# Designs tried in a protein design run: designed miniproteins, single chains. Part 54

Each design is a single chain, and the fold is of that chain. pLDDT is the mean over its residues in the fold that is shown.

## One batch from the design tools (miniprotein)

Design m1979
Fold by ESMFold2-Fast:
Structure m1979 (fold): chain A 62 residues (1-62)
Amino acid sequence: SVGQELQKKYGDAVSKAAENGDYETAAKLIQEAIEEAKKLGDEESAEVFQAILDNFLEESKK
């Protein structure tokens, strides 16, 4: 599905950024993924990315 393709595309980039400690880039990519998923009507993918974003924002406060 379109949502799964978005998760694969953005998920890989987000994972790599997070593994490098680049939480700012990871958060930005997640925000773009959420927006794209919502635009395409894939609320499930948007919710998954929102949960990931919340975790990265928490880490960024350290």
Scores: mean pLDDT 75

Design m1980
Fold by ESMFold2-Fast:
Structure m1980 (fold): chain A 77 residues (1-77)
Amino acid sequence: SAYQAFLAEASETEAHVLDLPEEEQFERGAAAFEEAMRVAGASEEALELFRKAVEAERAGKLEEARELGKKALELTK
């Protein structure tokens, strides 16, 4: 399942990046989540919105990040 794939990627990412700076850990977590969405059959449009949400969060635009992330998840159905 997509959730199990996400947990597997997150576990591997966590094991590899525990000693890395928080920013690097965030980047790897975001990449793992994007891959889980792709495995779950998310469209390219949904993946683009998710990538924009990650960029908005990195820029500190938390409200914009939430709206973009919500749209990305809604397009996955």
Scores: mean pLDDT 67

Design m1981
Fold by ESMFold2-Fast:
Structure m1981 (fold): chain A 69 residues (1-69)
Amino acid sequence: SREEFEREVDLALADIYLGLGLNLAKQGKYEEAAEWFRKAAEIYENSDTPEGRQRAEEARKLAEELEKK
């Protein structure tokens, strides 16, 4: 269905955002990395799936960790 396809596209985009955040964090760009993690978390949360909710929580925790330093 269209909803299923859109969900798959959104999850793929969230995975890309998560990857960008991880790459920025490795470069020491913590503020930028946290922003990408939060964007990924929002998309994961909007998937309304258990897996999406878990990934959203993980992404938010990564953002919070970087925002502390």
Scores: mean pLDDT 84

Design m1982
Fold by ESMFold2-Fast:
Structure m1982 (fold): chain A 66 residues (1-66)
Amino acid sequence: SLEEKLRKEIREAIIEAASAGVEFIGAVAKRRMDPSYEEEAEKKLEEAKRKDKEAEELRKKAEELL
C-alpha cells in the first residue's frame, strides 16, 4: 500500500540522516586533531542538513496523506 511504502521511505530517510550526522561528528573530531579536515567537516555538515531536510519533508507528506 501507499502508506507502507511511505513508512519505509521515512525510515530509510531517517537512517540516512542519522548516518550523515554521525559522519559529520567524525569529521569534526578529525578537524579538532588536524585543521586540514575543516573542508571535509563543512561538506559533511551540509550533507547532514540536506538529509535531515529530506526526512522532514517526507514526514510532512505523511501527515498530509494520513
Scores: mean pLDDT 81

Design m1983
Fold by ESMFold2-Fast:
Structure m1983 (fold): chain A 68 residues (1-68)
Amino acid sequence: SEQLERAARRIAETFGLSLEKAREALEKALELVDKDAEEAAKELAEEFGIPLEDAHGIYAAARNLKEA
């Protein structure tokens, strides 16, 4: 999806991640959007080795993308 690629590029630029890692993190976050935000962010932080604050940002991006 072009929307997914655009969101992944923005995440990569914002959080200093590679495009591949940003894409994988965003795809995982899309799977987790029905979970509690804190639980989803912790799972993302552990899986991708990113700060919890960054994981919250990626989760928010995934929620916005799913609403579109």
Scores: mean pLDDT 83

Design m1984
Fold by ESMFold2-Fast:
Structure m1984 (fold): chain A 97 residues (1-97)
Amino acid sequence: SVFDDPFLKALSKADEAIKAGNYEEAVKYLREAQKILGGLSPLVQLALVSAYKKAGKLDEARKILEEGLAQVRADPRLTPEQKAALERFYQKLLDEL
């Protein structure tokens, strides 16, 4: 059921925690969402990066971005042009940490 979706519930709790300034709590719920999906989605990954940065956990934010960059490089569904654009995007986020 869409109303009983544990992934959507985890995202909702993460959003509430972010709005309250509870960034470590937000990370907890985003990690629950990641586990439900069986891996990092780009949306969950970027939300985790934002939450870790606001929590002052820059090394954890860097690790998530590096994992995402590795996933982009290994994704056979992406064209070379899409890979280049996404690699540049992730590198920019790493440089801004």
Scores: mean pLDDT 81

Design m1985
Fold by ESMFold2-Fast:
Structure m1985 (fold): chain A 69 residues (1-69)
Amino acid sequence: MSEEEFEREVLEALVLIYMAIADIDEKKGNLDSAIEAYRKAIELAREHGLPESLIQDAERKLKEVEEKK
C-alpha cells in the first residue's frame, strides 16, 4: 500500500464517519448538525476525487434531512 492509497482510504473512512455522525444527529432530531456533517462529507469527497457513488449517497441524505426541516 502506497502513501497515496493509504491517504485515499483514510479520506473515504473520514467521509463515512461524517455520514454516520449525520445519520445519528438526524435520528436525534439535530437536523442542523446532520446537514453540516453531510455537507462536510460531500466537500471532502469532492476535494479528493472520491467515488461519485459516495458523493451521490451523501447528497441524497442531505436532501432528505433538508426536507425534514
Scores: mean pLDDT 82

Design m1986
Fold by ESMFold2-Fast:
Structure m1986 (fold): chain A 64 residues (1-64)
Amino acid sequence: EVREASEAALKARRALSKVLKDNPDLSLDEQAEASRIAAEAARAGKSEEEIYEELKKKIEELKK
């Protein structure tokens, strides 16, 4: 059962890494919030692509 949690963490990390690479101007606080959202979305069973889209949407909101 630890395997599913590990896969979720890996998907979150991959999606987050891609988002950070696309958005290098993010502050440390924005990066921390993105990391938290990625972890929560992965635990909710979302795919890497779904996590990536959720992060992109949230980053647009954070850059207000």
Scores: mean pLDDT 76

Design m1987
Fold by ESMFold2-Fast:
Structure m1987 (fold): chain A 95 residues (1-95)
Amino acid sequence: NPEEKRKEKLEKAEKSFLETLERLLDRLGVSPEQREKMLAVAKKYLEELKKASGDEALELLIKMNEELLELTDVPEMRESLEALIEVYKERLKEK
């Protein structure tokens, strides 16, 4: 079943993303409380991303990065999240 293989790839990508994010937040000195909040937001949106495709997936990625942006005061993290939001918004306008 091609859909089952796609779900397995998405789950592996989700785990890799969450591990990378956790490591990045630790390296940037984000507090444990803020890390847990940011990881919870990421997990929430990644579960929704498993069910979405195309424009819906881009909209979910924008919302995820906007919620993460509200949870962090780290300048380097904010700059990265803002850049990603801009890229995803540009992709939504491309048809």
Scores: mean pLDDT 76

Design m1988
Fold by ESMFold2-Fast:
Structure m1988 (fold): chain A 95 residues (1-95)
Amino acid sequence: STMRKQLEEYLRSLNLSENTIHTALAIYDYLIEQNLVSKEKAAVYAIAYALYSEEGKTLKEIGEILGVDETTSSSHIAKVKEIIGDKLDEIIQNY
C-alpha cells in the first residue's frame, strides 16, 4: 500500500520512538481492515491517536503537527476511540 509506506516515512521523519511508529501503523492497518474510513483518513487518525496515546501529546500539539485546529484533533481522537474502544493493546499485538 503506497499510503502505508508514506505514513511510515512521515512518522519516521517526526523522530518518534519505534513503539509510537508501530502503534500508528497497527491502528492504520486495523482501520483499513474495518473499512470504516478512507485510507487518507485512516493515516490521519493513526498519527493523531498514536501521538495522543504513546507520546502524551496535547490536542493543540497534535493539531500543530497535523496542520489542523485543536477541535479537529479532538474529533480525530474521539473517532478513533469510537472505532477501537478498549482494543488498543490487542490491535498493537496483532497488527
Scores: mean pLDDT 86

Design m1989
Fold by ESMFold2-Fast:
Structure m1989 (fold): chain A 76 residues (1-76)
Amino acid sequence: MKEELEKAKEEGEKKIEEYEKAEELNEKAREESEKIAEEEGREHVKYASVGINEAGKEVSRKLKEKAKKELEKFLS
């Protein structure tokens, strides 16, 4: 049982790290999209891309929180 809990903890931690990387990539994509829109003078595109990227970041955040809660169940 303890070995199974340790493995579940490692897998949970790895999954959380993957979600954190997804959030980081999403933030980077948002910054690049804003830069391109500013350089192109297309402010309308800038606001649209920010909205899409913020929605993606919110989804990633919720997945990370859910993974953390599942991990806490194994630790309690």
Scores: mean pLDDT 64

Design m1990
Fold by ESMFold2-Fast:
Structure m1990 (fold): chain A 97 residues (1-97)
Amino acid sequence: GRVRVEPQHLTLAQGQTGTLRITVEAPGEVTVNVAPARPSDAELELSGAKRVKAGETADFTVTATGPAGQAVLRAIAEDEDGRQVGSAEATVTVTPA
């Protein structure tokens, strides 16, 4: 399967909410979860996991709740058996308010 994230680079001011659009190209329905790919100084509040049908887009909200900095988020798509079918990363830059 293939996962696409748009935008691949999201800029938020502290306290701002933005949206990542995740599209999955996989045979059948998948569960998509967006989580930090690695430790970062930016603190983000993320939407929970969503079920997505093949070729559909799921919107995930990202809120900059903490300090300015950069974070890398990874969207992982898993099938009904819990197997990873694809992943994609997006960078979030949080600017001081």
Scores: mean pLDDT 81

Design m1991
Fold by ESMFold2-Fast:
Structure m1991 (fold): chain A 61 residues (1-61)
Amino acid sequence: MSDEELLEGFRKLLEEFRAAGASREAIAIVADWFLAELREAGHPEALIERVERVAREILEA
């Protein structure tokens, strides 16, 4: 999976949870877990920052 595909998949996942009526807390937990997994797996910080930005955009919308 490319970085772009991963970012698109992550955004769609969070958007689907929000559309299904998931709480902001639940979405934040999913986002935090995903970010922790990326850090644990040794993904570059540039990708982690992009994922953090996507999560913030979804949570603030």
Scores: mean pLDDT 81

Design m1992
Fold by ESMFold2-Fast:
Structure m1992 (fold): chain A 72 residues (1-72)
Amino acid sequence: EEEETAAALKEQAEGVKRMLDNAPKMSPEVQELAYRAGLAVAEAALSIPELKDFGEELRKHAEEVYAKVKAA
């Protein structure tokens, strides 16, 4: 069960990472929602030892995307 949950979360995190890559092409409202969703999934992944590195990478990616959105 926990192992299946970790796999599902990893799949969702990959989807969110793809969404963040496209965020600069979206409206400001959608960009902010994408950033918040990315952070939420990253925090959840960081709470799972098996996904810690993945969660940290996703969090950094979300922060980078948000910085670009704020600069635009």
Scores: mean pLDDT 70

Design m1993
Fold by ESMFold2-Fast:
Structure m1993 (fold): chain A 85 residues (1-85)
Amino acid sequence: ERLKLLEQIEEHLLKALEAAKEGKIEEAVKHLRKALELLKELEAPESVLKKLEELIKKLEKAKSVEEAIKYIHEFAGLVQEFLRS
């Protein structure tokens, strides 16, 4: 079960990055929100979930593809840090 959730999280992160590169910010946000729900299923700490939600809100307000990619990379970095701990 945990391994399947991890695979789904990685898939959504990759799809979010692909969508952002194409300027599809709403689609990128959708994928990050799905990753966030899967992280809640994995019982990620509230402090981590709060930081991830803040990055999604920044992504929703992103004014450029470069800014969107930056927030998605920050989101993915926090996810990787949590998963390695």
Scores: mean pLDDT 86

Design m1994
Fold by ESMFold2-Fast:
Structure m1994 (fold): chain A 79 residues (1-79)
Amino acid sequence: MLTKEEIKKILEELRKLAEKHNPDLADVVSFLLKRVDEMTKEEIVRALEGLRRYARSVYPDDKELIEKLDEALEKVKES
């Protein structure tokens, strides 16, 4: 099962990817990172689903970002 530290690693990768083209999304991921230790798995899944929906709506052409969000969501759900 994924630990909180492994989830933080996934979110850090998403933040770094977003920082290049989507600074507003990077800020949201940074905020989530600060709260991960206080969140349940279900809350983290909901936050990632929200980020994925936002990215698909605002940055639909950023296929790499969307793919990484889908990968992160899958990994957290499987843990």
Scores: mean pLDDT 78

Design m1995
Fold by ESMFold2-Fast:
Structure m1995 (fold): chain A 55 residues (1-55)
Amino acid sequence: MELEELAKSDDPEKVAEAIRKVKTPEDLHLLREAIEKYKGSPEVVKALEELAKKF
């Protein structure tokens, strides 16, 4: 999946992009480890806030 490829990157920008592509809770589960790893990055925080507005 495209989400998984973005999550495997060591780049918070790409992790944030993967978060923005989440459409289901299952997609979010796939990104769980990447989110925990980059939780402090502003890009990831902003992407999670945007995602929360859709759920």
Scores: mean pLDDT 74

Design m1997
Fold by ESMFold2-Fast:
Structure m1997 (fold): chain A 89 residues (1-89)
Amino acid sequence: SLEQKARDLEGAIAEAEKADPNSFELASLYYLLGDVYEKLGDTEKAIEAYKRAIEVLKRLLPKATPVQKSYLEKTIEDLEKRIEELKAG
């Protein structure tokens, strides 16, 4: 179920954050959690998960290679747009 997937992702996030709070893996898990909450119709939880993904991605920027930086900036922009679309209804 989507509810079980959300619980599994929350567990994976806790472990990933404990291992490295500044990892692309952690950002990806928050993104997946946001997508699951969006599919569940929990817009508030989806927005919060996407915001946490953006926070992690922004922390990766200062040490990113040029290729990584381009990818991270585009991903942040796309997530910020998705959040605004969710807020607009």
Scores: mean pLDDT 88

Design m1998
Fold by ESMFold2-Fast:
Structure m1998 (fold): chain A 92 residues (1-92)
Amino acid sequence: SEELERRTQLARDIMKLLEKNKDKPKDEVLKALAEFLGIEVSPDYYDNLIKIIEKLKELGLKSLAITIARYFDPALPVDLTPDEIIEYLKSR
């Protein structure tokens, strides 16, 4: 479907952005990803991460949301859904 094609292309663009910025500090990569997704960048790392996860979830990219969350916070507990990740990050 058209929705599936748009979703697949967006996921590819995000992965390309991460690869292009792989040698940069995580906070710079996170800000670049937020800007790419049209999110207003916060001075707080976890506010930016939460907004990105919420945006990816809204776009139906649940698996990518989990992958991105784990990339930017390796301390995340295993087997969390995007909603559980958002709650976890907000509880800090």
Scores: mean pLDDT 85

Design m1999
Fold by ESMFold2-Fast:
Structure m1999 (fold): chain A 68 residues (1-68)
Amino acid sequence: ATVEELVEEAKRILEEKGWDPSNPWHRAQALVEANKRLGNSADAETVREAGRRLGVPEYLREEAVLNL
C-alpha cells in the first residue's frame, strides 16, 4: 500500500467507527486497521509516513510498526 492509500483508508475508518480524529489513540488504531484492510501490505516506512500525515505522535507510530 502507498502512504496516500493508507491515509485515506484510516480516514474512512475514523468516520465509519465514529472515532474522534483528534484523539491520538484513535488515529493510531485507525492506521493499524487501515493497513489490515489493505492486506498488511504497507512497510514500516510507509506506516511511519502515513502516521505522520495523520498527526499520530512518534511513540504510537512506532507501536503501529511493531504490529506489522
Scores: mean pLDDT 81

Design m2000
Fold by ESMFold2-Fast:
Structure m2000 (fold): chain A 74 residues (1-74)
Amino acid sequence: SKISQEELDVEVELALAEMYRGIANFLKKQGKKEEAIKAYDLAIEEVRRAGELGMDPELVAKYLEEFEKNKKEA
């Protein structure tokens, strides 16, 4: 079956969120706390955009919980 535009838009935002989270984790490992926090903020922003585009609200909440925790512990 063909992916809808809405599903594609959600997947793109989620992929960006995971990319920024990966960058943030790498920066955290390098001791670059301020840069890591900025990257986590970008990841959180992309999760919120995925939610606005129709991603499951329970899944949005779980991603936000995890990314906010990662940011707090950075």
Scores: mean pLDDT 85

Design m2001
Fold by ESMFold2-Fast:
Structure m2001 (fold): chain A 62 residues (1-62)
Amino acid sequence: SHVERAKKLLEEGKYEEAVKHAREALDIDPNNREALLTLVEALQKLGRLDEANEVASRIKVE
């Protein structure tokens, strides 16, 4: 799945590709918590903190 691919890319340090695949997973299921969490981590690794915070707000996790 796109989520599994994004998680593998994140582990490999391929953060921009991880963002792409996480977004593709969210195009299929916009409330996919695992895809949202993966996207947040990838964006944080890229230093795109404003985007990471926006995505994290969609998760609504403390």
Scores: mean pLDDT 82

Design m2002
Fold by ESMFold2-Fast:
Structure m2002 (fold): chain A 77 residues (1-77)
Amino acid sequence: AEARAEELAAEGERRVAEGEEAFAAGDYETAARHFEEAARLYDEAAELASGERRRELVLKSVSARLLGIAARVEGAL
């Protein structure tokens, strides 16, 4: 379970990086999709993790969701 959780978390981190790159380029729609996908990946990883690692993954998921919302807001302006 830990190995799968870490694979999902790593994919989530890559998606956050892709979202940040898109956001910096002004591609808010692409950024939002990457952040939303990252949040989903962190949620899946959190279900497979426990203790402190689960808490960290839940917080990463929340952070990614907030970034996605920010990207959607920027894209709507």
Scores: mean pLDDT 89

Design m2003
Fold by ESMFold2-Fast:
Structure m2003 (fold): chain A 75 residues (1-75)
Amino acid sequence: MDRKEGEEHYKKGLEYYKKGDYEKAGEHYYKAGELFEKAGDPRAAEYYANAAKMYHRAGDDEKAYEAAAKSNRAA
């Protein structure tokens, strides 16, 4: 069920992004990345990249760096 939960987190991340809550958007995109990674789905790299971008926009450079590293490893 990891892909379905990952899709739900991606959807939540998109809702927070629309609200301008980049920290929450990043949290949900990162969780989507983790769930897709557990499922062995290559889309995990894309979701981690989106999380990194959101964390960077939120000013959370440490989480942005961590998410970017996860994206590079998942690709």
Scores: mean pLDDT 83

Design m2004
Fold by ESMFold2-Fast:
Structure m2004 (fold): chain A 82 residues (1-82)
Amino acid sequence: AEEKREEGVELMLQGRYEEAAEKFEEAIKLNPEDYRAWANLGLAYVRLGRHAEAVRYFKKALELNPDIAAEISARGQALLAA
């Protein structure tokens, strides 16, 4: 699960947002409680201009770990302003 999330992060850095989203979805299938994978999936969808889906994924990340609010705010484009 963590390896798939790291692969997704690398794809994000390369601007390959659709492929990154697929890796984050794979990470979530392996570990649905991986709040960082949910947050990163949200960020990928922000980059793709799919803001409604991004909001849903960020809400799921916050539901799993409310402490991630500061991390989402620092990393994401303030879509949810965590």
Scores: mean pLDDT 76

Design m2006
Fold by ESMFold2-Fast:
Structure m2006 (fold): chain A 56 residues (1-56)
Amino acid sequence: GRPISPLADLVSREEAEALLADPERRTATLHRLLQTDVVRFGALMARLEELRLERA
């Protein structure tokens, strides 16, 4: 598959992993994005679920 995806443009794996490790920062970031950038909010939520599934 291609290495480039819509998620890579909006949210990096490193950013998502850092937010997954920090629940307070994750909640604050998601809340801010929901109010300012709904597209990036959706991308971050998808990336967090992707990482959660990798760990399951």
Scores: mean pLDDT 71

Design m2007
Fold by ESMFold2-Fast:
Parts: structure tokens; sequence; C-alpha cells
Structure m2007 (fold): chain A 68 residues (1-68)
């Protein structure tokens, strides 16, 4: 649904902003919420695949910062 896609995008954008500001814990929480929304969407949709790739990349970067 378009509403769910928009929600996932908003969560990813907020997570990216939190990451840029050095708030890695907030970024982690937001990216996890985005992935939960994305998991309910159609995986054959190229927009959904793009959002999933962005969220997974951001999750990896956030976890790297929190581990270090």
Amino acid sequence: MEEDLEKARELIDEAERAFKNGDYQKALELVKKALEVIEKLDPSDPIVRQLRARAEYLLDKVEEKLKK
C-alpha cells in the first residue's frame, strides 16, 4: 500500500537523519521499525526492494558504529 510505503520511507529518512547526527541508538530503533513495515509489503515491488536495501545498509552501518 502507498501509505505503508510512505511510512517506511519516513522511518528510513528519520533513521538516516539520526545517524548523521550521531544518535545511533535512535537510528537503530527507527531502521528496525522501517524493516518491520517493509516485511509486510510486496517484495516484487522495485520500490519496496529499494527501501529494503536502504534500510538493511543503514542497519549494518548503525550496528558497526554501536559495536565500535
Scores: mean pLDDT 82

Design m2008
Fold by ESMFold2-Fast:
Structure m2008 (fold): chain A 55 residues (1-55)
Amino acid sequence: AEEKLEKLLKEIEERESPEVAEMARELAEKASTPESAVQMLEGLIEALEQLKKLS
């Protein structure tokens, strides 16, 4: 779970802007469990991918 979390955060940092990466890290820190954090980050990635498709 922790490994997956760190991997997702790095993927977001590489694929998205630094500001979005910061937001993702904040969401992960607010989550009570690594699994909840992963779910939140997956939702964020989905939303960002939709925004990119609109461009």
Scores: mean pLDDT 75

Design m2009
Fold by ESMFold2-Fast:
Structure m2009 (fold): chain A 76 residues (1-76)
Amino acid sequence: PIERLSEEEARAIAEEAKERIRELGEKGTEEDYKKALLLEIATKIILTSSELSEEEKKKLIEELDKLVEEAKKKAA
């Protein structure tokens, strides 16, 4: 079994993912949107398996969903 990420590690990964997804979304291409979507999926798996509270997991996942939705709109 892989060791679960600490709250601090999980927050750092979420912030890095949010920044990267935002950057990809601003490029406005379908390929960059697909990269943002893949990063969102990977980050959700990491956050769900972390030591974060369920409420904090939900909030971070909702933030990621919002950024990817914006990326999709910009790519269309």
Scores: mean pLDDT 81

Design m2010
Fold by ESMFold2-Fast:
Structure m2010 (fold): chain A 70 residues (1-70)
Amino acid sequence: SERDRLLAELRKKVEEIHKLMLEKNKQQPLSQETIDKIRELLREATEYAMQGDREKADKLLEEVKKLIEK
């Protein structure tokens, strides 16, 4: 199903984000506020993916990447 495909894609993107967070944290620790914001955005992205909304899920994942890169 499209939902299962979106969830599989989301899982891979979340794994990549976790890797980026780990590498960023080795060089410059992320604040607790930033970590909490990322967790909230990832939860929302998962909810949209569960609903089959790829565009909204991808937009939220983009916001997470921007927060990590700051």
Scores: mean pLDDT 80

Design m2011
Fold by ESMFold2-Fast:
Structure m2011 (fold): chain A 80 residues (1-80)
Amino acid sequence: SPADAARARLQALLGELRRILDEVRKETDPQKIAELVKRAGELVLEATRLILAHADEFAPLGAEYQRLVVELQRLLVEKA
């Protein structure tokens, strides 16, 4: 179903976001950090759109998304 496809896509996006956040944590090059943060922002935007379109079905993934957005914000402050 379209909802199943959206769920699979959201899981893939959250998985990629987790990997990027781990890479940002380990990175010291400002240029590479900027590129990773830009990519993370693009993934957050796509995930937000999917969650808003399917809010009632994605409650558990919404919690994981919120956790990753908070971690991204923390890393942005830490790496500034």
Scores: mean pLDDT 81

Design m2012
Fold by ESMFold2-Fast:
Structure m2012 (fold): chain A 56 residues (1-56)
Amino acid sequence: MVTEEQVRDFILQGSLENLDLLLENPELAKELIKNLKGVSKEQKEEALKLLDLALS
């Protein structure tokens, strides 16, 4: 199950290795991304875009 720390690492470090974990629970991953503190709107939008592309 995806955690807040893994989502934060994905956004801040650009770690695509965590993408598979986000794809296991995409609704939860999107919620965690949108609600993260200390992350810019631009970084959140890029992460959401990558997640949506992976789901395509």
Scores: mean pLDDT 76

Design m2013
Fold by ESMFold2-Fast:
Structure m2013 (fold): chain A 85 residues (1-85)
Amino acid sequence: MAKELAEQLRKAAEHVKALAKKAAEEFPEKKEEILELGEKAVEHLLKAAEAAEAGDLEKAKEHLKKAEEYYKKLVELVKEAAAEA
């Protein structure tokens, strides 16, 4: 379970990275903010994966929560950019 969770979190990090890159290309005026939020979400997803592999589920949850906060900010920023277009 912990190994499978870590693998899922790493896949999520790759998806967020791809999403942020595509969004930055679609909304060049917000590119720096989009990439920064994406990188922070990815960083916390990878740290959550490492914590899960180590069996530190509390630390994994903390990093997941931070990743969710950055991902939410990224999604809101993309929605605002799309509404302005």
Scores: mean pLDDT 84

Design m2014
Fold by ESMFold2-Fast:
Structure m2014 (fold): chain A 90 residues (1-90)
Amino acid sequence: SRRDNLIQSGDLAIRSAPVVVSRFNYSRDQVRDLMYNMGRMAGVLDSMGETDMAQRLRDMARRIGIDMGLSRDEVDRVVDRGVQDGRRDS
């Protein structure tokens, strides 16, 4: 189902994001894009009632942003924008 596919994609994103960022030396802009897309996925999952997976995605997105040297305020804005857009797309 779409829900099962999104849960699987979310789990893969959480597991792979820190490895991909580190291994491929992501720029700050690439990390912003990744945070936004993880937020978007979290918004869709949250609208489906998958609140635990959505929260794990938000937490990982924020962690990678902070580790990259982005401010908490910037990280929250980017992730929350993704979440809002994801909720609208569901």
Scores: mean pLDDT 88

Design m2015
Fold by ESMFold2-Fast:
Structure m2015 (fold): chain A 100 residues (1-100)
Amino acid sequence: SMERKLSIILAVSLVNRSELDFMISTLKKKIADPSLSEEEKEKYRELLKYLEEVKKKIEELDKKLKEAIKKKNVEEAEKLAEEMQELVDEAARKFYEVLK
């Protein structure tokens, strides 16, 4: 059903936003860690800057997603959810490469 599809899209979007917030929070903690070298902290600051830009894009897409859901436009909601997923997947890839 349309309602089921929209509920799944909303749930996935919330998980993706939570994952991005977790990555940002983790980097902020690492930057604040007095035991880490300045060189390591600079690496984390550069990644944090990138993730903050991704967050801005996700926030803009989330506004559009909420409007699509309100209008029950499943096709637009699926497209926006896919764009958000791709951004979060790329962010996660870079995050876990840096934290290896």
Scores: mean pLDDT 87

